Designed miniproteins, single chains, continued (2). Designs and how they scored, part 29

Each design is a single chain, and the fold is of that chain. pLDDT is the mean over its residues in the fold that is shown.

## One batch from the design tools (miniprotein)

Design m5037
Fold by ESMFold2-Fast:
Parts: structure tokens; C-alpha cells; sequence
Structure m5037 (fold): chain A 106 residues (1-106)
């Protein structure tokens, strides 16, 4: 579980990451959830073709798929507050680790 210090450190690192990493990651999660619009799908394609390396794309796609699976589990467990909170913490951990890994590649 990320500590407050780890979270603050990750947020500081995120300030140095170009917005396209965050946008691409968010759009990949929406894609795996089946909630992506046509315009968002076009934007994701543009980000992958013009702003991301193949290695970064692989990291984003793998992490986004895991996060989407956890969001589905949260919806299935919506009446279980403790389980939903546990899943939310795991999603946050994967998001932080993914953005830190992407930052190291640049």
C-alpha cells in the first residue's frame, strides 16, 4: 500500500510527466471498460502513434487492463464496502507504479 510520503513523491514525479502519458493511460482504461467514445478512441490512437514509444504503449496497455479488471470487481462487490476499498487501494497502487515506470523511460 502506498504511504502518504510515497503518494506525495509520485504526485511530484507526475508533474514532470507530459500530460499525454496520463491521458493515454486513462483512455486505455476506458477502452478496456468498453466506455470509450469514438473521439476518445481517435485521440488514443494519435497518442500511441505520435507521443509514445512501443515500450510505453505495452506498459500502459498491460496496466490499464489490470485496472479495468479491478474496476469490474469493484462493481461486482459494490455492496461490500471493505472489499471495494481494498480494490480501490490496489488500483491506486498500480496507477502510481505505472506512472513512475513511464517516467523512468524518459
Amino acid sequence: MPTLEELESALQKLSDIPPYYISAFHLEVLKYLGKITEEERKRLKELKENHLTPEQIKIIEESAKKIAELYQKMEENKDNKEKSLELAKEITRIEIETLEELHKLK
Scores: mean pLDDT 77

Design m5038
Fold by ESMFold2-Fast:
Structure m5038 (fold): chain A 55 residues (1-55)
Amino acid sequence: DEVKKLEEKIKQAEEDRKKGVELMKEKDPELAPEAEKYGQGVIEAARKWAEEYKK
């Protein structure tokens, strides 16, 4: 089931993204707001896509 694998990857990616954003805040504070919004948008889009795919 591709959807189940996608859900697991989304969960893992979300954790990895949080760590990456925190590192970004330390390295480039000026980019942190954009990185946070972009990362959240990608995860949100992936979740919405997975829900649509289940239909």
Scores: mean pLDDT 68

Design m5039
Fold by ESMFold2-Fast:
Parts: C-alpha cells; structure tokens; sequence
Structure m5039 (fold): chain A 59 residues (1-59)
C-alpha cells in the first residue's frame, strides 16, 4: 500500500522507486489518484535531486 511505498522510497531515496511504489498502489485503489500522487512525489524528488546535482556541478 501507500505506507509500504513511502517506506521503500524513504529508505532508497529514489524518486523512481517512490513513483513505482506509489503508482502500483494507486492503480489498485484509484488509477487517476495513484498517478497524480506518484507524479507529485517524483516531481518533488526530481527538483531536489536537480538542485543537488547543480550544487555538485558548482563545486
């Protein structure tokens, strides 16, 4: 479920893992809401990752 998806995402720190887990859980309950949640999580993680990558490039 969503709790398992959150746990896996937090442990791996991967937006891809978070998106996959969230989307899979959402697909069983509500595919539209699942996709929306996964997209939001992935976008947030991608933005944070992008900032980190840019900061590393500046170093």
Amino acid sequence: GAAEGGRAAAESGSPAAAATAGWEAGKDINPVLGKLGADAGQAGDAAKGGELAERAGEA
Scores: mean pLDDT 58

Design m5040
Fold by ESMFold2-Fast:
Structure m5040 (fold): chain A 69 residues (1-69)
Amino acid sequence: MKEEELSLYFMRISIAIRYGDLEEAARYAVEALRRFPEDEEVREIAREVAELAERAGDAEAAALVREAL
């Protein structure tokens, strides 16, 4: 079910952010965007991941997400 899959992506992204793994958070955000490209919640969390990576100076993680948006 779409909602169940989205919950798993959001949980993985949240865990990665909590542990400071912005590259892993970016990878999960990109996977979610590719699987659900027009889902507004996915797009919002992906923007948050990109903004977090930009603030942290992780240009590679930020670019990964921005390219998928």
Scores: mean pLDDT 81

Design m5041
Fold by ESMFold2-Fast:
Structure m5041 (fold): chain A 57 residues (1-57)
Amino acid sequence: GKKLKEELLKAIGEVLREIGDLFQAELTGASQEEIEKLRKRLEEAKKKLEEIVKELE
């Protein structure tokens, strides 16, 4: 329903933010540890998005 669509838009926004944060960190020379943490956050955001997409099928 409507709530699930709102959750989908939020999940997409979270994935885009994590991509941006990771890209900026790599460009600005962040530590390898920080980059690894950001990669894990992106993977978690992607999993959450995939789960929501499955519910829409």
Scores: mean pLDDT 82

Design m5042
Fold by ESMFold2-Fast:
Structure m5042 (fold): chain A 68 residues (1-68)
Amino acid sequence: GPLLPTPPGYGRFGKDATAEEIEEVMLRTIADAKGYETVEEFLKAASEEDQEIIRNVRLAAEHVAKLA
């Protein structure tokens, strides 16, 4: 069909998403934006600046999960 497997949020999250699920979506979005196929590949190539972003993503995911 004409449906695409849309990334699971691109800044939008499903109902009752856990902090871990939100973190995964955020990391997937960043990895995709930087041209990586997987979060694992992004983490392997992560610079010091990217490591700081990853830490901030985890904190943001926890914050978003608490707001839901």
Scores: mean pLDDT 70

Design m5043
Fold by ESMFold2-Fast:
Structure m5043 (fold): chain A 63 residues (1-63)
Amino acid sequence: AEEDLQKGRELLSQGKYDEAIEYFKKALEKDPNNEQAKRLLLAAYFHAGKSEEAKKVRDELEK
């Protein structure tokens, strides 16, 4: 859970957006209610140019 978030953040800071997305997805598989993972996944999708996926994650955060 936390390990996947940390690795994802490192990859995101390195511009490795697709790899960061994979780690944030792993974090959410382990804890579906993790708001931090959802916010980081939103950021990673946005930076990767996956705007439709980013909007879906944003909608879940707004509830």
Scores: mean pLDDT 79

Design m5044
Fold by ESMFold2-Fast:
Structure m5044 (fold): chain A 89 residues (1-89)
Amino acid sequence: AVDALIKALKHEDEFVRLNAAYALGDIGDERAVEPLIKVLEEDESPAVRKAAAIALGDIGDERAVEALKKALEDEDEGVRKAAKKSLEY
């Protein structure tokens, strides 16, 4: 259920948010695009932001392009690398 996974992106547990981001990427439902963009831009955890960048690359929706370009300037190297790879998909 995509809606339940989108809600899980706001969970207090980093591991729950991480798994929700990857699951949404695997499903590829466009309803996850805007929620994943918000996670990429706002989540405190570099691991969760990296998962959101990967998921947005897997979905391949053009709405994510500007957020992924901004993520090339993220403070975390892993997030920057994930954003670069997702833009090359």
Scores: mean pLDDT 88

Design m5045
Fold by ESMFold2-Fast:
Structure m5045 (fold): chain A 67 residues (1-67)
Amino acid sequence: SAEAEILFRKGVKYFNEKDYEKAVKYFEEALSIEPTAEIYENLAKAYEKLGDFEKAEEYKKKAEELK
């Protein structure tokens, strides 16, 4: 959906700006509309940057389940 894509792009923007908390927020909003492996992968990376390795691993597994 266009809405999920816009939110995902906002998440990527904030991730590149190193605002990982905002990146997570927008990735989670995108995920709530349209769960994709790509969103889960980027959410896992954002949680790694935040030091939440347990959530990062959970989202990596969810990404693999969708492939």
Scores: mean pLDDT 89

Design m5046
Fold by ESMFold2-Fast:
Structure m5046 (fold): chain A 72 residues (1-72)
Amino acid sequence: MERARELAERGREAAIAGDYERAKALYEEALALDPENAEALANLGEVLRRQGKTEEAEEYFRKAEKLLREAE
C-alpha cells in the first residue's frame, strides 16, 4: 500500500512536470501493486487522454468511476 502510494505520488509529480511517459509508467507500477486505487486509475486516464490514447483513457475512467461509486 505505502509503496503504491509513493509511486502514485511520483506519477503525479511527473504529470505536473509534463513528463507524461514517466507519469504513465509510475501510475502503471502503482496500479500493479494496488489495482483498486481510484485516484491512480483516474490520473492514468488523464495522462493517456493527453497522449491522444482516448479509448484507453476511457477504460481507466470507467474503472475509477466504478470504484468511487462503490466507496459509498
Scores: mean pLDDT 81

Design m5047
Fold by ESMFold2-Fast:
Structure m5047 (fold): chain A 92 residues (1-92)
Amino acid sequence: MDELIEEAVRAAREALATGSAEAERKAEEIARRLLAEARASPDAAAIIARAALALASVGSEAAGAAPEDVAARAAALLPAVEALEAERLAAA
């Protein structure tokens, strides 16, 4: 899981640095895969929250290179955290 978060952060940094649409799509793909992988974990909420914060931090560091796109993708993961937690509690 840490490797997926690191890959997402690296892809996001490259997307912001280069302005490449391909790199941005890659970062989004990795973020979506991370969400899917986290769903299989009992620590899904904590993992997704860490990933969202890491991606939002990248956006803050790279001002002037569409940081809002990375932050928006990170923020989109937060409602999924709550939905996953609710499902887990209902299943218990």
Scores: mean pLDDT 61

Design m5048
Fold by ESMFold2-Fast:
Structure m5048 (fold): chain A 65 residues (1-65)
Amino acid sequence: SMAEEALERAKERAVDILVAAGYSREEAERAVNEALERLSKELPVEDLTAGVIAIEAREILRRRE
């Protein structure tokens, strides 16, 4: 579906944002997946933008540091 394609692109962009911020791609991908697991319980898929995913993923990574 278009929403599933948009979500996959949002995931890729969120990973790229975190990599640009200095995280490894492996760390970024794990954090993005964890962020999506959390956010999908609270938000509809249409609201899962790259920015929203990246903010949540970065907060997860920050708490590990």
Scores: mean pLDDT 84

Design m5049
Fold by ESMFold2-Fast:
Structure m5049 (fold): chain A 83 residues (1-83)
Amino acid sequence: MLTLEQLQKLAKEHLEELREEFEKEKGTLSEKEQKIAELVLKALEALAKGDYEKAAELLREAAELSDDPEAKKMLLEWAEYVE
């Protein structure tokens, strides 16, 4: 599993790339999917800045909006891991 430091590094290195991908794909996403993606991007921004508590809160919000049980579980596990 990724360490907290590795996760922060990935967030810093790939945040711009993920943000660009979201902008390109947002037209094919539902409003709910767009909101989930936006919350995940904000969580990655918080991780990149070292704000692990805020990242955990944003990931939990994304999980609560998710209708996919597997995605919800993954987001909640990420939130617990970074907190």
Scores: mean pLDDT 75

Design m5050
Fold by ESMFold2-Fast:
Structure m5050 (fold): chain A 88 residues (1-88)
Amino acid sequence: MEKKKEALEEAAELAEEAARAAEEGDFEEAVRLLEEAMRKLEEVPEEAGMVMIQLAEAKRLAERGDGEGAAELAERAAREARKIAEEL
């Protein structure tokens, strides 16, 4: 259980960093951070399904240069990941 909580908390931190990078227009860094967050969640596939969808969509928006949309979804993913970690 602790490893799953740690993965969710680390993914949330990475998603928050990705949101900041996207807001600053650093889309390559935002994509990198979102990919790292998704890798952390590979250990929590059942609980993190919705978070993974949000991170994947945030990555697509960042790849298209939509910093506002990418940041919004990354922040939502971070909040959801922290909520899941709290409830485990």
Scores: mean pLDDT 84

Design m5051
Fold by ESMFold2-Fast:
Structure m5051 (fold): chain A 67 residues (1-67)
Amino acid sequence: GPVVVEVEGSGGTGAAGAADLAKHGEVLGFRVEPLSLTKVGKVVVEAASREAGEKVAKGAEAGKKSI
């Protein structure tokens, strides 16, 4: 079933990643929620499957680490 993944970023990085995954049909939808506190945007991504959700989560985690 669908999996919801929350991606945090400074105002759009998560939304850009979610949009890219949506091109492949692995994301059913995403929503940007304003946190209204410290310039931190949250993107809620509804993945089509658990595997798609794992890909989103791993991508977001890798993006936060400097390689």
Scores: mean pLDDT 53

Design m5052
Fold by ESMFold2-Fast:
Structure m5052 (fold): chain A 86 residues (1-86)
Amino acid sequence: SLSERARELLEEARKLLKTAKTDEQLREALRLIGEAVNLAAEARDRELLEEAKRLAMEALKISKTIENINMAIGNILRAIGELLDL
């Protein structure tokens, strides 16, 4: 079923996150989570969507990519600049 496939993808992502040492491994885990989200949404499986959310939040805590950090900081600085120009 779609739910069974989504669960398999989330389990693979969980294992990758536990051993992730590189940006590429983190990106692969996020790809698997994204595929699982699509399948869980099609299956209307809220439990799997909640599990996918938990794994994505775990990936966020592990993320060490300078590019992602620089992008997030850039977006915050842009928002502050726009607010200060009022």
Scores: mean pLDDT 74

Design m5054
Fold by ESMFold2-Fast:
Structure m5054 (fold): chain A 65 residues (1-65)
Amino acid sequence: ATPELIQQASDALVSTFGIPSDVAVAIVTDLSSYSPAGIDHAVKILLENGLTPEQAQLLKDAALS
C-alpha cells in the first residue's frame, strides 16, 4: 500500500473508533498481510461496527495494495 492510502485508511479508523493513530496504522498494516477473503471479512466487521461504505473502501484499497 502507498503511505497515502495507509494514512487515509488509518484516519478513517481514528475518526470512527477514537483509537490512537499509531494503533490505527498498525491495524491497516496488519490487514495487508491477510488474504483477500480475510480482508473482506475484517472490513465487513468494521463496516457493521460504524465505518461508512467510503471508509470501508479506503481500508480495503489500502490492505489490497
Scores: mean pLDDT 82

Design m5055
Fold by ESMFold2-Fast:
Structure m5055 (fold): chain A 97 residues (1-97)
Amino acid sequence: DALARGAEAAREGAEHAREGAARSPDPALARVAEREAERAERAAEAAEAGDAEAAAEAGLGKPVPGATPAQGAFGAEVGGGVAALAGGVALTLARKL
């Protein structure tokens, strides 16, 4: 369940990054957002396969500034870290509009 929730959050982060890339008139920034989306999707795939170590290697589980680590909350920490990275890139692209 924790891995499944982490995968869901990573998928949502990837979708937000791709939306940001699609709205960007700058192909270089769009490429950055696409790379972040691909990274989040790889992390989601590893988590969906039940491979917590591979998911962590892909960036799931890294705490984000402003998000307090919750003891034993693997899914919340994992999903938050990757989703925030993908969302941050999408936000940066949106600000370029």
Scores: mean pLDDT 57

Design m5056
Fold by ESMFold2-Fast:
Structure m5056 (fold): chain A 113 residues (1-113)
Amino acid sequence: SDAARKQAYIDEAQGYVQKTISYVQKAAGAEAAELLAEAAGAALRDFERGRELAEKVRELGREKPEAREIVLQGADAVLHLGRAVSGTVAEAEASMAETKKYAAEVEKLYAEM
């Protein structure tokens, strides 16, 4: 069904966001990772709440220049997860693909630190 296909894209996007959160924890510490995890959980239920919490993650990233890009990309990944939940099946697929790109980019950025 369309609902089952959409849920599969959301589940895959959540996996990429969790990978991104693990790199945020390694680069920026537990506070940034915990707030990003809260933002991801909120985005699954309330897009605007997820967006609000993701903006707070961005503020933490601005205070840590060495980890800033990793933290900012983590916040963006959460916004795409929220779009996967709130959108159509096609938008969920596109948003999942974006979360996959963010997971790959934060892994690369962390390796270059």
Scores: mean pLDDT 86

Design m5057
Fold by ESMFold2-Fast:
Structure m5057 (fold): chain A 93 residues (1-93)
Amino acid sequence: SMMDEEIKKRVEELKEESDRYLAESLKNKDDAQINYEQALKLQKAAQELSRLAKEGSPEVQKLARDAQMHATLNAATSTTLYIQAKHKAEAAA
């Protein structure tokens, strides 16, 4: 349906955004502020995907759930990089 197509497109957009946010974290791995901001954006993407996972057909719900898990793992990685960057900055002070 057109509704399922719109949900699927939004899920794909959020998955791509999730990957871009993680890429930004990895490019700036020693910048605590950037990694913190990317982690928050990834958490928001995961929350939107969680809401989309309740909409549409079972097929698009599965796509949203898989994308949500992916965004959650990316958020965990960005959070880890934030903690590591923060510790490095504190050790240098």
Scores: mean pLDDT 89

Design m5058
Fold by ESMFold2-Fast:
Structure m5058 (fold): chain A 81 residues (1-81)
Amino acid sequence: MDEIEDEAFKYLNEVSLKELEEAEKQAEENPEKARQIALEATGRVLRRIGDLLDEILELRKNNDIEGLEELRRRLKEEAEK
């Protein structure tokens, strides 16, 4: 059962969409920096994906069930903000 991966996917979609939407608004306010804003936002999204996958993999490798449950709770809380 891949419940943590499903929650991670939901979290990444919600947070990434909000971050990219905010970056789009910032780019509209400052067209001279639009490319930089887009690249920085994309970089943050990719880093977040990598960091989260690494955390999930480490917890699974250590069979840390409590850590996986805590991560799932944290991801849900962050996605709802």
Scores: mean pLDDT 79

Design m5059
Fold by ESMFold2-Fast:
Structure m5059 (fold): chain A 72 residues (1-72)
Amino acid sequence: SREELEARIAEYQARIREDPNDAEAMYNLGLAYAELGDLAMAVRAYEGALEVDPNFEKAREALAKVRKELGV
């Protein structure tokens, strides 16, 4: 549901505030935004994950998929 997605977004945002190097939290934040249909925010979250961990393959693949959906 939207409420469950918004709760997950809030949780991952809190984790990132506590640990700005939590690449997995950034990746999961991107997944939640993508499920909400907020593809622009999903891109930013995945880019953040890759800035922390450039070898994060799941984030790279998710970013590529969302960019194709956006036509970029």
Scores: mean pLDDT 87

Design m5060
Fold by ESMFold2-Fast:
Formats: C-alpha cells, sequence, structure tokens
Structure m5060 (fold): chain A 106 residues (1-106)
C-alpha cells in the first residue's frame, strides 16, 4: 500500500513538471493515471488540482471548476485546490469569487 502512494506521488510530481512546461495534455494524462491506479491515495486531491490547472491551460475553465470541487470535497485545506478554484473563476470572469477563494489559498 505504501507503494501505491509512492507511485501516485511520482505521477503527480511528473504532472506538475508538465504543467510548468505548458504540457497540459501530458499533465492531464499523468494525473488521470494517478487517479486510475491509486484511487485511494492520499494524493488524490493533488491529482484533481493538477487536472484543474491543466484544463485552465487548455482554455476549459468549466472543467477546471469541476475538478477543483472534487479536490476541496476530499481536502478543504488543500491550498493548491483553492488556487485552482480562484484561477478558474477568474477565467470565467467571476472576479469577486476569484479574489475570495484566492485568500483561502494563502
Amino acid sequence: QEGEDYYAKQLIISARNALLRGEYERAVKLAEEAIKKSPNSKYLPDAYAVLGEAYLGLGKPEEAVRYFEKAIEIDPNNKRAWRVLADAYEALGQTEKAEEYRKKAE
């Protein structure tokens, strides 16, 4: 079971590196693989946050909101998930909500 968390962690690190390089489709694939192979991992909310960030990069803020909702349902203290939520609402033109949720990410 420790091996499952380790595997998920490595996939999420790779997905985050893909996000930094603007490789959004690769980030989606890696995060989805982490969810599929380690659905009970403690990194599940991190995987959903990566999906949200990747979909924002792909110009799909509605999909990003969907994934952030999953992340905060599992871990409401996940700062990355709140940041994804704030960025998604900003992309949707909901600036007031974006500012409110960005404060929760701090």
Scores: mean pLDDT 82

Design m5061
Fold by ESMFold2-Fast:
Structure m5061 (fold): chain A 93 residues (1-93)
Amino acid sequence: MAELIANASQLSDEEIQKRYEELVKRARELIDKETDPERRAFLREGLDWAEKLPDPLQRVAAIEALLSSGKDRQRAVNAMIAGVIEAVAARLA
């Protein structure tokens, strides 16, 4: 799991929000550079889904997983879900 998620209880909400904003910017830059229309659509859908999550930590986990999972759509979806579960667990610990 991402280092940020593992240390979530020690991070301020401001630090989590800043990380979220940085990840959204990186995701948008990758979408703009993506030449494959199917991959571009998937990245947009993944980002839109992540932005609707209620907790900024869940949003961070989902976007990091989306950006790290390469070109495999199923692997990316599974990683995003796993990241959200880890973020929820970190908040409950």
Scores: mean pLDDT 77

Design m5063
Fold by ESMFold2-Fast:
Structure m5063 (fold): chain A 55 residues (1-55)
Amino acid sequence: ALEALKKDPENKKALGELLVKEDPRAIPLLKEQLKLIKDENEKEILQKLLALLQE
């Protein structure tokens, strides 16, 4: 639980890297992050990135 709280800034950094790479292999990783994230703002960003990678 406490470890999950610390990962929020790292998740945003990882999202930026995934967006730059546009790597569809990141789709499973994004889905795993969505399961871990409770913050609605971060979930929305992950969902948008997932949709972008699936186009």
Scores: mean pLDDT 63

Design m5064
Fold by ESMFold2-Fast:
Structure m5064 (fold): chain A 61 residues (1-61)
Amino acid sequence: HMLTDEEVESALAEIELAVAKWDKEKGLPIDKTWLERVLSRAKEIGDEDLAKQAEELLKEA
């Protein structure tokens, strides 16, 4: 298929970050392990914006 592994990983990281943001907006506890995985994925694919957003949420968790 035409999707690269990096594109799939990027999409998954964005979805996982969006879930964490939604949980924060609803006053639910942030899953620190989940965010650590998002941060790891963002760093591996070189997505600095995703990495920064995950780091900010981890700081607040």
Scores: mean pLDDT 75

Design m5065
Fold by ESMFold2-Fast:
Structure m5065 (fold): chain A 62 residues (1-62)
Amino acid sequence: SHYELGLQLYQQGKYEEAVKYFLEALFEDPNNQRAGDALARLLREHPELLKVAGEYIFEREE
């Protein structure tokens, strides 16, 4: 699943990719609390990733 792939990327230090996979998990299931919690924690630890998340969301809305 996108959530499990996001966790693997997070463990590898691939934080930008992990953000995108957690967002995809939430886009497919907005009630995926584990993906939401993981994304929130990642963004709290690495606030520079907020820009990455925003850009990914904007690209998807086009």
Scores: mean pLDDT 82

Design m5066
Fold by ESMFold2-Fast:
Structure m5066 (fold): chain A 95 residues (1-95)
Amino acid sequence: SMEEERERRRQRLEDYLTQAIEAFKKENPEYYEDLVKNDDEETRKKREAAIKTLLDSFNLSEEERQDLVELALKHLATPEAVNRTIILLKKDERE
């Protein structure tokens, strides 16, 4: 069913995003220390806006877009990590 497919995509999305973030943290540990230390409301809003703009460039459902924004903000993901996650998700869906 479509509901079961959405749940599977949601879990895979989170797995891809977590993997992308872990790889980035391993290469750029100081970046995440600075991100956490300087994470104020304005910085969060700018990051959210950048991610939303990126997501608007992809043909995603409203639900997929909302889930991606929430996961990205929850995990302190960069737009680069989100972009990589979407590419992996779309490639998997096209298989």
Scores: mean pLDDT 74

Design m5067
Fold by ESMFold2-Fast:
Structure m5067 (fold): chain A 70 residues (1-70)
Amino acid sequence: SMSLELEIRIALAAMGVALAKMGGSAEEFTELLRKLGVSEEAAEEAGRLVAAGDYDAAFRLAEEALRRAA
């Protein structure tokens, strides 16, 4: 099972993707990922996927990066 802290960070990343779908910016999503401890490279790549409308790929990348950082 994931630690509670990791689970919360992944849930916040999922919420970030939902906000981006509802009119939030890719830049706001990228900044959220940085605050959650995602590497700059991975956060920027996930932000590019959100800007391209690939929300599922953006979430998968963010989740994978958070799991590696934990």
Scores: mean pLDDT 85

Design m5068
Fold by ESMFold2-Fast:
Structure m5068 (fold): chain A 78 residues (1-78)
Amino acid sequence: MDEEAKKLLEEAKKKLEEAKEALKQGDYKSARDYAQEAIDLADEAIKLATDPEIKEEAKKLKDEALRVLGEALRGLQA
């Protein structure tokens, strides 16, 4: 089992949730920072994962975090 990759993926999920909540509250700066942390954690999980299922889950989470980051950046420019 890829226990370390799973732990990073769970931390990334937590940061993505925090980013989404900040985005809902209009806190675009916090949303950007949390989304970036989620991306970094997901990238680390992808690098460590040898299980294809964990790797694909981390890639999907990274894609979602990138979308949240984009929304936060648009909010900061509006």
Scores: mean pLDDT 86

Design m5069
Fold by ESMFold2-Fast:
Structure m5069 (fold): chain A 72 residues (1-72)
Amino acid sequence: MELAKKFSEAVLKADIEAAKKYGEELIKSLPEEEAKKARELVEKTLKALEDGDYVSAIEYAAEFVKLAKEAL
């Protein structure tokens, strides 16, 4: 998935704006139940990036990408 790759690259670069953009675009492609869980993971990823907790940000981002791949 191109959006999942762009989201992961944005997280690795600590580009909060890009991560939010690609995360929201990927959430729009998910069924409603999975979209709710995905939104929580994206919010946790963005908060971790804002807090400088890059390890947690990467872990939440990986869970989001896994959820998105399994839901599509």
Scores: mean pLDDT 82

Design m5070
Fold by ESMFold2-Fast:
Structure m5070 (fold): chain A 104 residues (1-104)
Amino acid sequence: MLEEAERLLEEAERLIEEAEEALRQGDLEKALDLLSEALNLVERAVRLARDDRELLKRAKELVERVRRLAMEVLRKAEDKETILRAIALVLRAIGLLFEIELLL
């Protein structure tokens, strides 16, 4: 279970790095898709690693990165659909941060 959680966090980090590149290229929709996938992987990792403080701290760092990048998408977004998707992702990230803090 811990090895699976670690693998999920590694994959999430890779997706976050791809999202950062998509943002540099101005591809806001691709960035949101990648960040949403990364957050789903972190949520799964948190459920598997509930008793592992080091993995939970790493998960928290990744969720904070997702939140910051989603806020950057929100700042750059001009269409209602992208704005609403970015807001939804920020709210999901905040919720997961509270869940992780309760486990730490």
Scores: mean pLDDT 88

Design m5072
Fold by ESMFold2-Fast:
Structure m5072 (fold): chain A 67 residues (1-67)
Amino acid sequence: MEKLEKEAEAALYLIQGVVASKDPSPESLRLAAEYFEKAAKLYEEAGFTDSARIYRQKAEELRKKAE
């Protein structure tokens, strides 16, 4: 089931993003932003547009902090 597989992949990326976001170093913040962006794309493909929007915004915030 394609939708369920994308949800599972998104959840794995979210876990990695949360773990990376606990380290305030620029490298970890960039990594966290990348994971949240990947999760957002998978949620969007699965039809979860609200979740995709939330995690895309979190990725953008983390990228700004990594500057």
Scores: mean pLDDT 81

